# Ledger of designs, part 73: designed miniproteins, single chains, continued (4)

Each design is a single chain, and the fold is of that chain. pLDDT is the mean over its residues in the fold that is shown.

## One batch from the design tools (miniprotein)

Design m14527
Fold by ESMFold2-Fast:
Structure m14527 (fold): chain A 68 residues (1-68)
Amino acid sequence: MTQKQIDDVKDTNTSFRDDYTSKYNDLTSKADKLKKEDPSSKEYDDLKKQADDHKKKADALQDNVDRL
């Protein structure tokens, strides 16, 4: 691989990582708001689980960048 190809892959993975991180932050904010408005809401648990999934994907993409 050329350095340019490595840089292009890093940029692509960084872009996807940032997208998943943004979704994690949005879902966490929604979960926190819902928890304050309705502490017994089942939707809170669902939102938190979705947020954790997005964080895991972001972390995996960061790991890929770190290995390049």
Scores: mean pLDDT 80

Design m14528
Fold by ESMFold2-Fast:
Structure m14528 (fold): chain A 68 residues (1-68)
Amino acid sequence: MSPLERLTERLVALLREAGFPDEQIEAIRAGLAAMSLDEAIAFARELARQYPPDLRERILAIVDEAEA
């Protein structure tokens, strides 16, 4: 699986666990599929800043793993 695919699957799994609607999760997946890895990382960081600390920390952990 590509780094972008791994980032996408980990992020959508987290959002599903956090109770996001399926339609919103699929919209995010479709958006990420059109991005480069660097764009997807930037998107995930921006997404993290909009959410509470618990979800933010988990999103940033996914980003850190994608950059490793």
Scores: mean pLDDT 81

Design m14529
Fold by ESMFold2-Fast:
Structure m14529 (fold): chain A 67 residues (1-67)
Amino acid sequence: SMLDEQSRLRVMAGFYRRFIAGYRADKEGLDQKGLEQIYQDLLRSQLSHEEIVKLGQEAFEEQKADL
């Protein structure tokens, strides 16, 4: 159902958000405060779950291409 998909997208968005932050931390040395800043910015920007998931997927694929 759509509710189940939205809940799944929220979980995935959170997972990919941490992935993006982790990827940047490895490349730029972002600390835990930097990760929390990104998390809060995403929440405040009221990005759609689809947009967050897409952004996370692109960051994940970029990291995979580098490996």
Scores: mean pLDDT 55

Design m14530
Fold by ESMFold2-Fast:
Structure m14530 (fold): chain A 102 residues (1-102)
Amino acid sequence: MEEEIKKIKEKIIKKLDEIIENENLSEGERTFLEGLKKEIKKVKTKEELFELIARALAFLKGVGFEDLVKKILKILKEAGVSEEELKEIEKRAEELLKEHEK
């Protein structure tokens, strides 16, 4: 639903802004989160949002930013993403990471 996706996107963006402003991030971590925020603003469906997040998590896992992976998963949970949806996002991220390693 268009209103549901807008609400979830706004909550995620707000939480990402809070992390960018208040956390002691590296330049690479800050740049990554600002880029992720910009791409989240462009997604139109819940499925596009979850695919974008899964790709982001796969990238972060691949480069060893495990703390950011945990922070993003916490943001999604706080934004109202269900535990079942979180598991599907993590599974998709693992699949994408394995494809990139080949």
Scores: mean pLDDT 80

Design m14531
Fold by ESMFold2-Fast:
Structure m14531 (fold): chain A 97 residues (1-97)
Amino acid sequence: SLLNDTISIAKDFLQTEVGASDSSINKFTSMFNQQVKQGQQQAPSMDLKVRIIVSIIVTMKQFGFDDSAIKKFVDNLIKKYGMSSSDQKFIKAQVAM
């Protein structure tokens, strides 16, 4: 699923690029799952790819990542998921907020 794929990519990023501990990765995954559930309830009509990427951006901000780290991670997701130009613009605006 797109959710499980995003979690796998996030875990890899946290392990290889950040050097995060297993406990930190588990905390991040828990926070991300909570954000995804909130997004599904608050904006169920939003495109699933966009909603999941917005949820990961919010989670990364809450976890203490800076904008440059979030941008690097999100650019990788945009490339892998084949997002439209309008969706890319919307997502990039969310990173800057």
Scores: mean pLDDT 82

Design m14532
Fold by ESMFold2-Fast:
Structure m14532 (fold): chain A 83 residues (1-83)
Amino acid sequence: MVTLEEAERYYQKGLEAFKQKKFDEAIENFERALRIYEEVLGPNHPLARRARDLLRMAKYAKENPEKYDEILKIVEENEKRPF
């Protein structure tokens, strides 16, 4: 059964893939994390919103690879901030 710990693992796998410029893998992992967070915590929960933002950023970076370094900086800054 799907758990919040499983969502956290997908979230971290997405971040690792994104840092390696593996955008399709990042997108897949963020989509999996988002589905679990939305189902368990609801679509308005901070974790669901953060997973959705990362998913959008990963999709944007895939289409705009020249913006990757700028997007990565935003992702890293956001991960340093507590909820």
Scores: mean pLDDT 83

Design m14533
Fold by ESMFold2-Fast:
Structure m14533 (fold): chain A 72 residues (1-72)
Amino acid sequence: SKAVKQTVLAIYAAALDFVAKYSKNEKLREEAREVRKELIDATKNLDKYSDEEIEALIDRAQRILNEYQKEV
């Protein structure tokens, strides 16, 4: 459903905000900021994103989180 997709996107956006603020790696902080902007855009303009594009965006966010876990 639309509400479930928006909730998932919002959770990933919040997680990437944490990475952007607290990662020790400047490149990872920058990537987190960029992907977070796309997650927020997708939340506001969900009708413009395919299911495949949403899944790819979530996958990118998960990869950033996995890299951040190596720092802590």
Scores: mean pLDDT 87

Design m14534
Fold by ESMFold2-Fast:
Order: C-alpha cells, then sequence, then structure tokens
Structure m14534 (fold): chain A 79 residues (1-79)
C-alpha cells in the first residue's frame, strides 16, 4: 500500500519502526525480521535514510538509531 511520495516501501517500514522506538537501536537483521523485508532491502533503506540524516549507525555495534526526529516526521508526513 504505497501512499509514499518519493520514499520506498522498505524506507517507510523502517522509518515507522524507528519512530515507534525512538530511543532503541536496531541491527539490519532485527529490522528485517520486524518489517518482513530482506536484509538487503533494509540495508538499502537505511542507506537512504542515513543520507537524509534521519538515522545514524553506531560504528562500534553496527546498529542503527533515529538521529533526527523532526526530519523523520517531515518525511513520514510527505508519504
Amino acid sequence: LAKAAGISSAELAVLQLLLANPDKEFSVAELAEATGYSPAAVSAALRGLEARGIVARDPRTGKYRLADLAKALALLRKA
């Protein structure tokens, strides 16, 4: 159900999960299991969101977190 303007379904699913858990960090595998997308699709989605400054990866753990709530909400509202 693609109501998204300029955001992929995988990016939207990952973004919604991170917005529901803004103080929690997730690995690619955890996001893939939670969203039902493949690890490759989740990785591509995370790269897109990271390029927008919405998510950040911890280089020590390899986990992703919500980096900018305002940007995340703005992108979700445009979807």
Scores: mean pLDDT 78

Design m14535
Fold by ESMFold2-Fast:
Structure m14535 (fold): chain A 57 residues (1-57)
Amino acid sequence: MSLSELSPLEKAVLSLMVELGRAPSRAERRELARQLGVSESTVSRAEKRVLAVIREL
């Protein structure tokens, strides 16, 4: 798995997950979406993709 292939959004989600040691809450996803200038759905999608990559590891 190539972490370099992740988009900046997906890398931000991954970094947050690593720091938390768990998946972000809905409130944290919403705030992250606001910070990154994307929709909450976009952040949720990025999280699912990041989790799939991590699971493969």
Scores: mean pLDDT 75

Design m14536
Fold by ESMFold2-Fast:
Structure m14536 (fold): chain A 92 residues (1-92)
Amino acid sequence: DPLVRLTVGVRTAPEAVDAVVAALRDAVAAAGGRIVRLEVEGGEVLLVAEFPSREALEAAGRAVAAAVRAVPGVEAIVVVDGDGRVLAEYRA
């Protein structure tokens, strides 16, 4: 299957960063993805992950949005595919 890429941007309270990173790692692993990049700067978390299929990427996008939204202190989430399509978006 061709690789597909997911980019996730999260803005959160600084105390929620570890929980957000854990939720991102768990959701990517559960969907069979590979983390290419994970960057943290203050309350901003950027994840880039690759998936074996479009179906895996879309499942991961939904799971990531749901898992991260459940973390107290999350202020904003944007989930984008490799073509720049927004798959999920949240603002508290």
Scores: mean pLDDT 84

Design m14537
Fold by ESMFold2-Fast:
Structure m14537 (fold): chain A 90 residues (1-90)
Amino acid sequence: MVKEFEFEGETLEEVGLKAIEAVLSQGPAKVEIELTVEYKGEVKKAKKTVTLEASDTDDEKKLKISTALREAFHGFKDGKVKLKLTVTSL
């Protein structure tokens, strides 16, 4: 099963917290992260993929997603933030 989530906000932190909450409700899955940030008329995009295993605890899922989000957010500034998650069940 494939599920898509979209989050929007003015800060990377706000959107990141929403993304973590959405992913914690999922079982083992491949998560594709697509980030779009508009800042002063410039649009920047990043993509990351992370795999959540059946053996992962909630804390391990949080760590994996937080790490992937931190990597996706690297070099970006707050602005009009849009985050798309594509969650494919394993």
Scores: mean pLDDT 80

Design m14538
Fold by ESMFold2-Fast:
Structure m14538 (fold): chain A 89 residues (1-89)
Amino acid sequence: ATTTSAAELKGKFATITVSAELPVHDSPLYRVTATAVLADGNVLATREKLVYLSREDLRAAGRVTASGTVTVQLPEAAEIQGVLTVSPV
């Protein structure tokens, strides 16, 4: 549990879910990073996870999609974009 700052501005909560097909790489371990950014390029939040996918699991599934979710509190009238980065480890 992290302490969130109490009430500086009246904000809105937004949940961003981004998805991408996993590239084929030699490593079965992938780093998946989901980032919420404002139109001016300021980063609001980043969430990272490690995903293990064997080539046998990839073959059995056919197509594999990596997904990341970020929930942020927004100031009023803020527009945000979701960015997903997937890289082998």
Scores: mean pLDDT 57

Design m14539
Fold by ESMFold2-Fast:
Structure m14539 (fold): chain A 84 residues (1-84)
Amino acid sequence: GDLLLRAIALELRAIGLIIEAELLLKKGLISEEQYNEIKELARKALELAREAMKSEDPAKAEALLAEAEALLEKARKILDEAKK
């Protein structure tokens, strides 16, 4: 359903952020501190999205997805600010 598709999209976004941050770290375009913060936020979002996919409670799944979305937005902001 809609929640499952949102969870899958968030999982892919989290993985993509980790890969991009690792590439930027290897090129010296972000600090190790920025990389570690992005990685931790994306990892937590990935974990929450996976928990949402396993949840049999739609309200719990929605709350987990909302938290995952907030963490990914924070990670994206750090990455975007580092590119300036």
Scores: mean pLDDT 85

Design m14540
Fold by ESMFold2-Fast:
Structure m14540 (fold): chain A 70 residues (1-70)
Amino acid sequence: SVLNRAAELLVEKFGYDGIVTVEQVKEALLEAGASEEDAENAVRLIKRKYGEKVTVKEAVEALFDYEILK
């Protein structure tokens, strides 16, 4: 799934406890094959919950909890 690939990319680049911006999460989603619309929706949700910076763990948990991309 796109979510599994995005999570893999974020963990490989930053580590599970790494801090990322919402823009970096969007880049990983787009690289994983998400549409621009789905990536924007994911970024808005993460930004609303955590703000501009989030741990990779928090980003991954949010993406899977809400199943933004199926």
Scores: mean pLDDT 79

Design m14541
Fold by ESMFold2-Fast:
Structure m14541 (fold): chain A 92 residues (1-92)
Amino acid sequence: MEMSEEEMELARRLFELALPLLEAKGVPQEEIDLIRSLVLSGDALLTKAGALAMLELLGVPEEELEELKKLAQTSKDTREFLERAIRVVESL
């Protein structure tokens, strides 16, 4: 499932914002590299899966993760999901 250029830009921004937080939490480099490969894959399903795994590692509250999971499943708009995920990371 191919992503638009705008969705890929949002995915890159999301990962760039999360990277220093993942490193600060001591997430292993191998896990960070796996998440990077998923989030920056250009495939909407892999990007959403990688973003959700990344947010869980960052300790995002269960309530917010459940809303993001629901948005990932019910919306075909990957942009809306990524914009919400970015706001969640910015609030950390």
Scores: mean pLDDT 83

Design m14542
Fold by ESMFold2-Fast:
Structure m14542 (fold): chain A 103 residues (1-103)
Amino acid sequence: LMAEARRALDATAAVARAHPEMTPENLAAITAARDRAVAVASRLSEEELRELAAWALTQDPADAMTRLVVLARAARARGLLDLAREFMRQAAEIGLAESDRRL
């Protein structure tokens, strides 16, 4: 499951990079990739979500932001609100408070 979640996060980051223009087609593709990644990540434990966030922070900063937003949404879906806030704070600290506009 962890390897599946990592692949889903990587796919979401790749789709976001490939589709920088906010067309309806690109927005649908980014949303679909994000929703798939959130569905996979929401099956993880709190410990596994924290492990994925730590891994994401070792990657490219732009990709880290995209991955942290997905993990924050997954944490929220599980009712882990403090963890979701932590991930969103980390994404904002990367200087990309507009992450929701890019995903």
Scores: mean pLDDT 75

Design m14543
Fold by ESMFold2-Fast:
Structure m14543 (fold): chain A 56 residues (1-56)
Amino acid sequence: SQALLDETAALGKEEAERFRRAVETYEQGKKDPSVFEALSPEEQRLAEWAVAALEA
């Protein structure tokens, strides 16, 4: 149904936005390591995962 399609699209959009933010955070962290130090452990893992996925 349309509701299921909308939910699936919303989840995909949120995943893409989180991935984009993780990549941006990683890029900023390369220029200023304090940005990386300010991340929570979960945010650090997400950034590492995003970089690993891009390098694969």
Scores: mean pLDDT 67

Design m14544
Fold by ESMFold2-Fast:
Parts: sequence; structure tokens; C-alpha cells
Structure m14544 (fold): chain A 91 residues (1-91)
Amino acid sequence: ELEEKLEKLKKELEERYATEEGRKELEEEKKRSPEVIKEIQELLEKLKEYLTEEFEQELAEFLLEELLKSGSLLEAYEKLKEKLKKLLKEV
């Protein structure tokens, strides 16, 4: 259940950001997240012609996996952006 996994992930991120270390991460995310999200959306639009259902699921799972590993939304987005850039080079 994707929505339950996302809600669990949100709680884990909120718990992480409750620490002093997490507050520093939150400040970085406030500065960088809008640009990274925009770049990801632009990359996804360029790849849309080549994205299958399997690729969409793989990308969603990759993002969730990176979020769980890093506990950082910004880091997960940065890694997703790198994955999308590599896919564009192969197309």
C-alpha cells in the first residue's frame, strides 16, 4: 500500500527533523528542494515517451528506498535526479 508507506516515511522524516542534526537538514531542504523538484519534473517530462509502467514503479520504489536509507527528502531527490539523468543518456 503506497499511501501507508508514504505516511510511515513522513513520520520517520519528521522524527529525524526533530533533532538538532535534522533541523540543519531541514534548512538545507528549504533552500534547495524547489529547484531539485523542478529539475526532476523536467527530466520526467523528457523521459515520458520512454517510461513504461515498469519504469514508473521502479522509479517510485527507488525514491522510497532512498528516503528510507537517507532519512532525507533532499538526498533522495538528488539521487532520483541522477538516476533520471543516466536514463536520458541511454535514450
Scores: mean pLDDT 68

Design m14545
Fold by ESMFold2-Fast:
Structure m14545 (fold): chain A 87 residues (1-87)
Amino acid sequence: SAAFEEQLKEIQEKRQKELEELEPLRKKLLEMGFSEEEVERLISAKMLLKYLSETKGVSLEELREKAEEAEAEDLLKGLKLLEELKK
């Protein structure tokens, strides 16, 4: 259907813009001495945080509680590093 194709294109364009917006952050994190793997974890955590906050209205505190319950160690490490970067 035309509506589905248009929605898919909008999702792809939005994802491309989000990746472009994260490129300066990726460079900064690499310059700070983070590994490529740590940078990808941080970017994934930031994108998930933005998605959950904007789409489902989930707070940072609520996301942390859920990540702890799910034993999502990589996400918890990413969230902690994002807080340190905000200082």
Scores: mean pLDDT 68

Design m14546
Fold by ESMFold2-Fast:
Structure m14546 (fold): chain A 56 residues (1-56)
Amino acid sequence: SPSAGAAADGAKALVDALGVEAARALGREQASREIGRLTGVSPETAEAGAQMLLLS
């Protein structure tokens, strides 16, 4: 399972880069890819971060 802390940090990094509304507007797949690009976390952890952001 992905680390919840690393996933949350990834979601925060995306929000810090784009703002919360723009980050949510990306949708799950694009948000996941961008989290991975920004933070270098695994694809699984990036996807968890994107889900956390979109479910909030």
Scores: mean pLDDT 80

Design m14547
Fold by ESMFold2-Fast:
Structure m14547 (fold): chain A 91 residues (1-91)
Amino acid sequence: SVDEIVELLDEAARALLAGDLDTAVRKLEEALELLKEELGEDHPLVKRMEELLERTRELAALEAPSEEELRRLALEVETLAGLYLIHHSVS
């Protein structure tokens, strides 16, 4: 559902800002699975989500990830949520 995907993306962005990379990865994986089911694996939003998830996993493998890079990823996740909402606009 739209609400479920948006909530997962918001939770992932908050986890990134908190430095909780394990939670961020889990929430992004859940959101990606739902996006693939709704939009299909080749959709541009799905491809962008896969890129964000891969970058988040790369940072999660580091002992001390950069706070500025975490903020950049959080902004990208929120941007993706906004783009997804625009796709489902009723007006």
Scores: mean pLDDT 84

Design m14548
Fold by ESMFold2-Fast:
Structure m14548 (fold): chain A 93 residues (1-93)
Amino acid sequence: MIEELEKIREELRKIRAESKDPELQTVIDGVIELVETAIRAIKENDKEGLQAALDGLRAVKEYLRQLPESEQRKRILELVDKAIEIVEKALNE
């Protein structure tokens, strides 16, 4: 779980570096912070922190769906979906 979230964080950083869209860069920064929160919550067995990270990831996913379609938006959505799945599994363990 943690290693998969760390890989998602690295892929998000790569997309941010490739992006010339300031709005997408801001959204990516928010997703990175939520992934980092989830990593810490898993390490600390913090169920409330993990739930907060999940709620935040779901909110960002809905926001991303309102933005114009692009390959970068699609890549970010795929990474957010993977992060949500990992966090949901961690909450059920």
Scores: mean pLDDT 86

Design m14549
Fold by ESMFold2-Fast:
Structure m14549 (fold): chain A 65 residues (1-65)
Amino acid sequence: SEVSREVAIDILGVALNDRVGLTVTIEGDTVHVTGVAKDAAQEEEMRAAMEEFRAAVPGAVVTLE
């Protein structure tokens, strides 16, 4: 499976866009999420978004730094 920038932004952007201190960087099949959740609700959103991404693109590398 390949990761497209559009697909990654669509899935992760919905949960992470407009979040202070969070950024998404895409390099080929690797997706880097930088930042820390402010609260439990944001943490759940981030986790759900990452799970959705992994389900949509099996084998994709997603890291939180």
Scores: mean pLDDT 61

Design m14550
Fold by ESMFold2-Fast:
Structure m14550 (fold): chain A 80 residues (1-80)
Amino acid sequence: KEQKLEEAARRAADYAVAGKWDEAMEIVKQTAKELKATIDEASRIAALVYRGLLDAGMPEEEAKRIAIRVANAALEGIDA
């Protein structure tokens, strides 16, 4: 479960760096739904994406905005 969350976060960060934000959000949402992620796990996905975006050289403020969207997408997946 943890490995799949980390893989989803990595893929989401890659899509976000490529400017494919909708695809990044859908991966997170579907992974959270499939794995029946908890709220804490949704926060962890968002934190991992945020770190990945910073490591890729994205500005902190932009990375924070994307991470918030990732957290919301994961929460939507949990509710589905």
Scores: mean pLDDT 79

Design m14551
Fold by ESMFold2-Fast:
Structure m14551 (fold): chain A 87 residues (1-87)
Amino acid sequence: MIRVEIEAPEKVEVGETLTVRVRVSGDPVTSARVRVFDENGNVVAEADVDADGRARLVLTEKGRYTVLAVAESDTSSGAAQREVEVY
């Protein structure tokens, strides 16, 4: 079983780097990624989680976004999400 925890700011300015922290525990992880969805459910940005457990993204449009962290292994997966406002 994989557990995923996500930390992200509640608000970020347009064009500023959004840093998402992802913590993963449990089964050996084969991939970890962050996806950002707009209010219509479209993927607007993706980033891989780096060796420090961070994903960095830039959002260029104001609005509300859902940030989803996903981690996978050969036998299981885990996910966590946060809402972020771009102003």
Scores: mean pLDDT 83

Design m14552
Fold by ESMFold2-Fast:
Structure m14552 (fold): chain A 67 residues (1-67)
Amino acid sequence: ALAELSRLSSPEALAARVRELFPQVRVVALTDPYGLRLTGPAAPVEAAADLVRKATKNLLAVIKELT
């Protein structure tokens, strides 16, 4: 399976977290546009993509609180 997530502010940090929690998933950080490409078995890829989506949502909430 393959999942691609774009327009991320900290793709390297998210890539490190995915590699730690989902060693079966191959993670590639993209720099133009900033993002992540996840490849591997379907279930780990979906779980890793969900983690990245939730982390991105939490970061946006923190930024709004500081304003």
Scores: mean pLDDT 70

Design m14553
Fold by ESMFold2-Fast:
Structure m14553 (fold): chain A 90 residues (1-90)
Amino acid sequence: PRAVSAATGAGVKLAQEGAEKAARSAARGAADTKIPSSATGYGTPEGSKSAADGAAAPTQEGAEAAARAAQEGARLTGGPSSAAAFAVPD
């Protein structure tokens, strides 16, 4: 299911915003809670970049994986319950 038309337009926009906000929220939550410098390098900037990169691709798969990576990065940082809650559902 890799459509590059409407799916990409809507997916890229939502994936970029969602992934960026998810990565920022997760990273901000983790940073506000602990602020481990190594973890911020592992989660937020990489996850956010990967999310934007994935969204730029014609696949929702990339955007979804990038968003998950960003959320997981925040959890690995010792992230807050909100980040964990995001990883748990799916």
Scores: mean pLDDT 48

Design m14554
Fold by ESMFold2-Fast:
Structure m14554 (fold): chain A 74 residues (1-74)
Amino acid sequence: APRVLTPEELAATEAALAAQHLLNLRRQGAPREEINEAERRLAEALGVSVETVRNMSDEELVELARRAALELAA
């Protein structure tokens, strides 16, 4: 079977990148506006609420990105 970027694989990649971006912004102490925007993007990619993303720890964000990639690969 040809290796193509499926919608699921692309969505997993987007979720992983969004989680890493948010984590990076939190660690940099970025402006709230940028953090809020990154939270919205991650929430959309994961299909969860922004409030859920805001309450996630840095370690949970890393784990969530990895799990999203693994779940979509299954």
Scores: mean pLDDT 74

Design m14555
Fold by ESMFold2-Fast:
Structure m14555 (fold): chain A 78 residues (1-78)
Amino acid sequence: SAADLAEKRAEIAREEAALAEEEQKFVKEIQERMANAKTSDEIKLIAQEVKAFMDEVAKRRQELAARRAALAAAEAAG
């Protein structure tokens, strides 16, 4: 139904907004940690955490994009 499609659209939008907030919070935390890093080992650990977070964000963005595409196709078909 149109109501179900609207709810799914709102759900995707909320998840996109939540992901953007998580990314902004992570960037701020990493900037603070980098400013206070004193050793190459600390910098290496931060770099590893950044890579892991970026990989997860990319995966979640791909999943959200696929869900948006599926929703658009459902709206076009109905």
Scores: mean pLDDT 88

Design m14556
Fold by ESMFold2-Fast:
Structure m14556 (fold): chain A 87 residues (1-87)
Amino acid sequence: SKVEEGFKKLEENIDKVLEELEPLLEEELKLLGIDPSKYTLIEKIELAIKLLEEALEKLKKEGADEKEIKIGEAQIEVLKFLLEKLK
């Protein structure tokens, strides 16, 4: 599947993906009022997962569009994959 092929490519290029991802995570955390300089890369990813899971649960309770829910779930899955590879 396209998703499985995507995860294989992420694994092959994990160091480059993480180097590009960290600035994007820092920007997102700053938008949420969190100072990213206080956290390691692993902690930033764990925080992003937790915040996305909380946001996704709120969206589900509000009856949000199925497409938005699926996008959120996919983002969480990608971050969990990257976190597992860093452990």
Scores: mean pLDDT 78

Design m14557
Fold by ESMFold2-Fast:
Structure m14557 (fold): chain A 87 residues (1-87)
Amino acid sequence: AELEEELKKAYEYLEELLKAGMDPRRVELLRRLVDRRAALLLRRKAEGDSSRALSEAERHLIAAERALAEGRLDEAERHLALAEAAA
């Protein structure tokens, strides 16, 4: 039941990154990443950990994280969309 508190802290951190001059598009993609991770966590609790759809979504989230860290925003956006479609 701490998920909503963790999300609040994550969103507060994203706002600080935006205020510090981070690219607004990058902040928006990081928000989508945070939201999808939370959604997958809830689905794992409901459905278990071995769903093919959850594994595919997680793989795309890992790729999106890496792309964001490397400043590849178009690639990150594609992987986020695929993760969102998978689960």
Scores: mean pLDDT 81

Design m14558
Fold by ESMFold2-Fast:
Structure m14558 (fold): chain A 76 residues (1-76)
Amino acid sequence: MIEEKIEKFKELLKKLEEGLSVDTAQEAVALIVELIDLKAEKELILELVRELLKVLGYSEEEIEDALKVIEEQLES
């Protein structure tokens, strides 16, 4: 299950790189939420979030700020 969700997430990132779509971005976010619910490794979740935000055009500073918040929530 986790591996299948990671594979789908990577497919969605590829689609976003080819053309930005709100629907595709929302599907990618939903997969990250599902992985969090499945207790996937924190490091994996943070890597997937970083890749998504980078593809969506966020700056390095914005990405690091977002990852810090997410990491704190995953540690709770």
Scores: mean pLDDT 81

Design m14559
Fold by ESMFold2-Fast:
Structure m14559 (fold): chain A 74 residues (1-74)
Amino acid sequence: MGDAAAGAKLFAERVLGTHGVAHPSAVGPNLKKGAFSDEEIFDYLKNGIPGTPVPALGLSDQQAKDVVAYLNTL
């Protein structure tokens, strides 16, 4: 089971914090709007999302589940 609060913090820290470049606050809603499954989002968080600014984040399985739980709250 994922922790949405931990996922929100991790998403902000790991996705939005790279090299001082602020990604649009819409990146989470944009992933949800893409109609990706939880399994697809989990894989994308581990390996990066092709054609998007989201790189492979080096997340553990639990951290990736936490981010998926967060995205499902949006």
Scores: mean pLDDT 62

Design m14560
Fold by ESMFold2-Fast:
Structure m14560 (fold): chain A 88 residues (1-88)
Amino acid sequence: SMMEERIKEIVRELVEAVKNKDVEKVEELMEELVRLYREMGREEEVEENTKEELAAKALREYFEDPEAQALAEGLEYIAELEKQPVPA
């Protein structure tokens, strides 16, 4: 579908942004991926996952190359850190 192709495009750009160490672009692309999932009516996936988990899921689903898999593992690790309780 058109939306799945757009997810693949965002994920490819995410891999390239990470290679270029462009933190601002990485954040922008992850936010765009969340927005796209919401636009597709996949609200439950947005609610169940952090933006990092959602990006990692897309990487694992659509790409099997080593760079995409390594990025997915890194994003999953970041998501676990985000789940740590911050003392209020």
Scores: mean pLDDT 76

Design m14561
Fold by ESMFold2-Fast:
Structure m14561 (fold): chain A 93 residues (1-93)
Amino acid sequence: TTTLSAPVLQIDNATGKVTATARSESSAPMRTSATLVGTDKSGEERAIAYRTATAQSVTHTLEGDAAGRSSFTLTVQDEAGKVATGTMEVVEA
């Protein structure tokens, strides 16, 4: 069984940098994928970053740029189809 932790997103408004982090823990080596999606104010979604890893314990860290975006979503999926998501709004950038 894989446990996907709730993704955590942070923004540095001085640089416009968004850092999205999620952790996966499994009883056996398992492939996980992480996708960072930015959404503009009209609701248009664009994939910004993607990472895969295969291990029993994985930390995914993905980065994006807040410029022109209203929100970010980090989605992590395991190879069994379990999904965890975290979302952050950009309100002061």
Scores: mean pLDDT 80

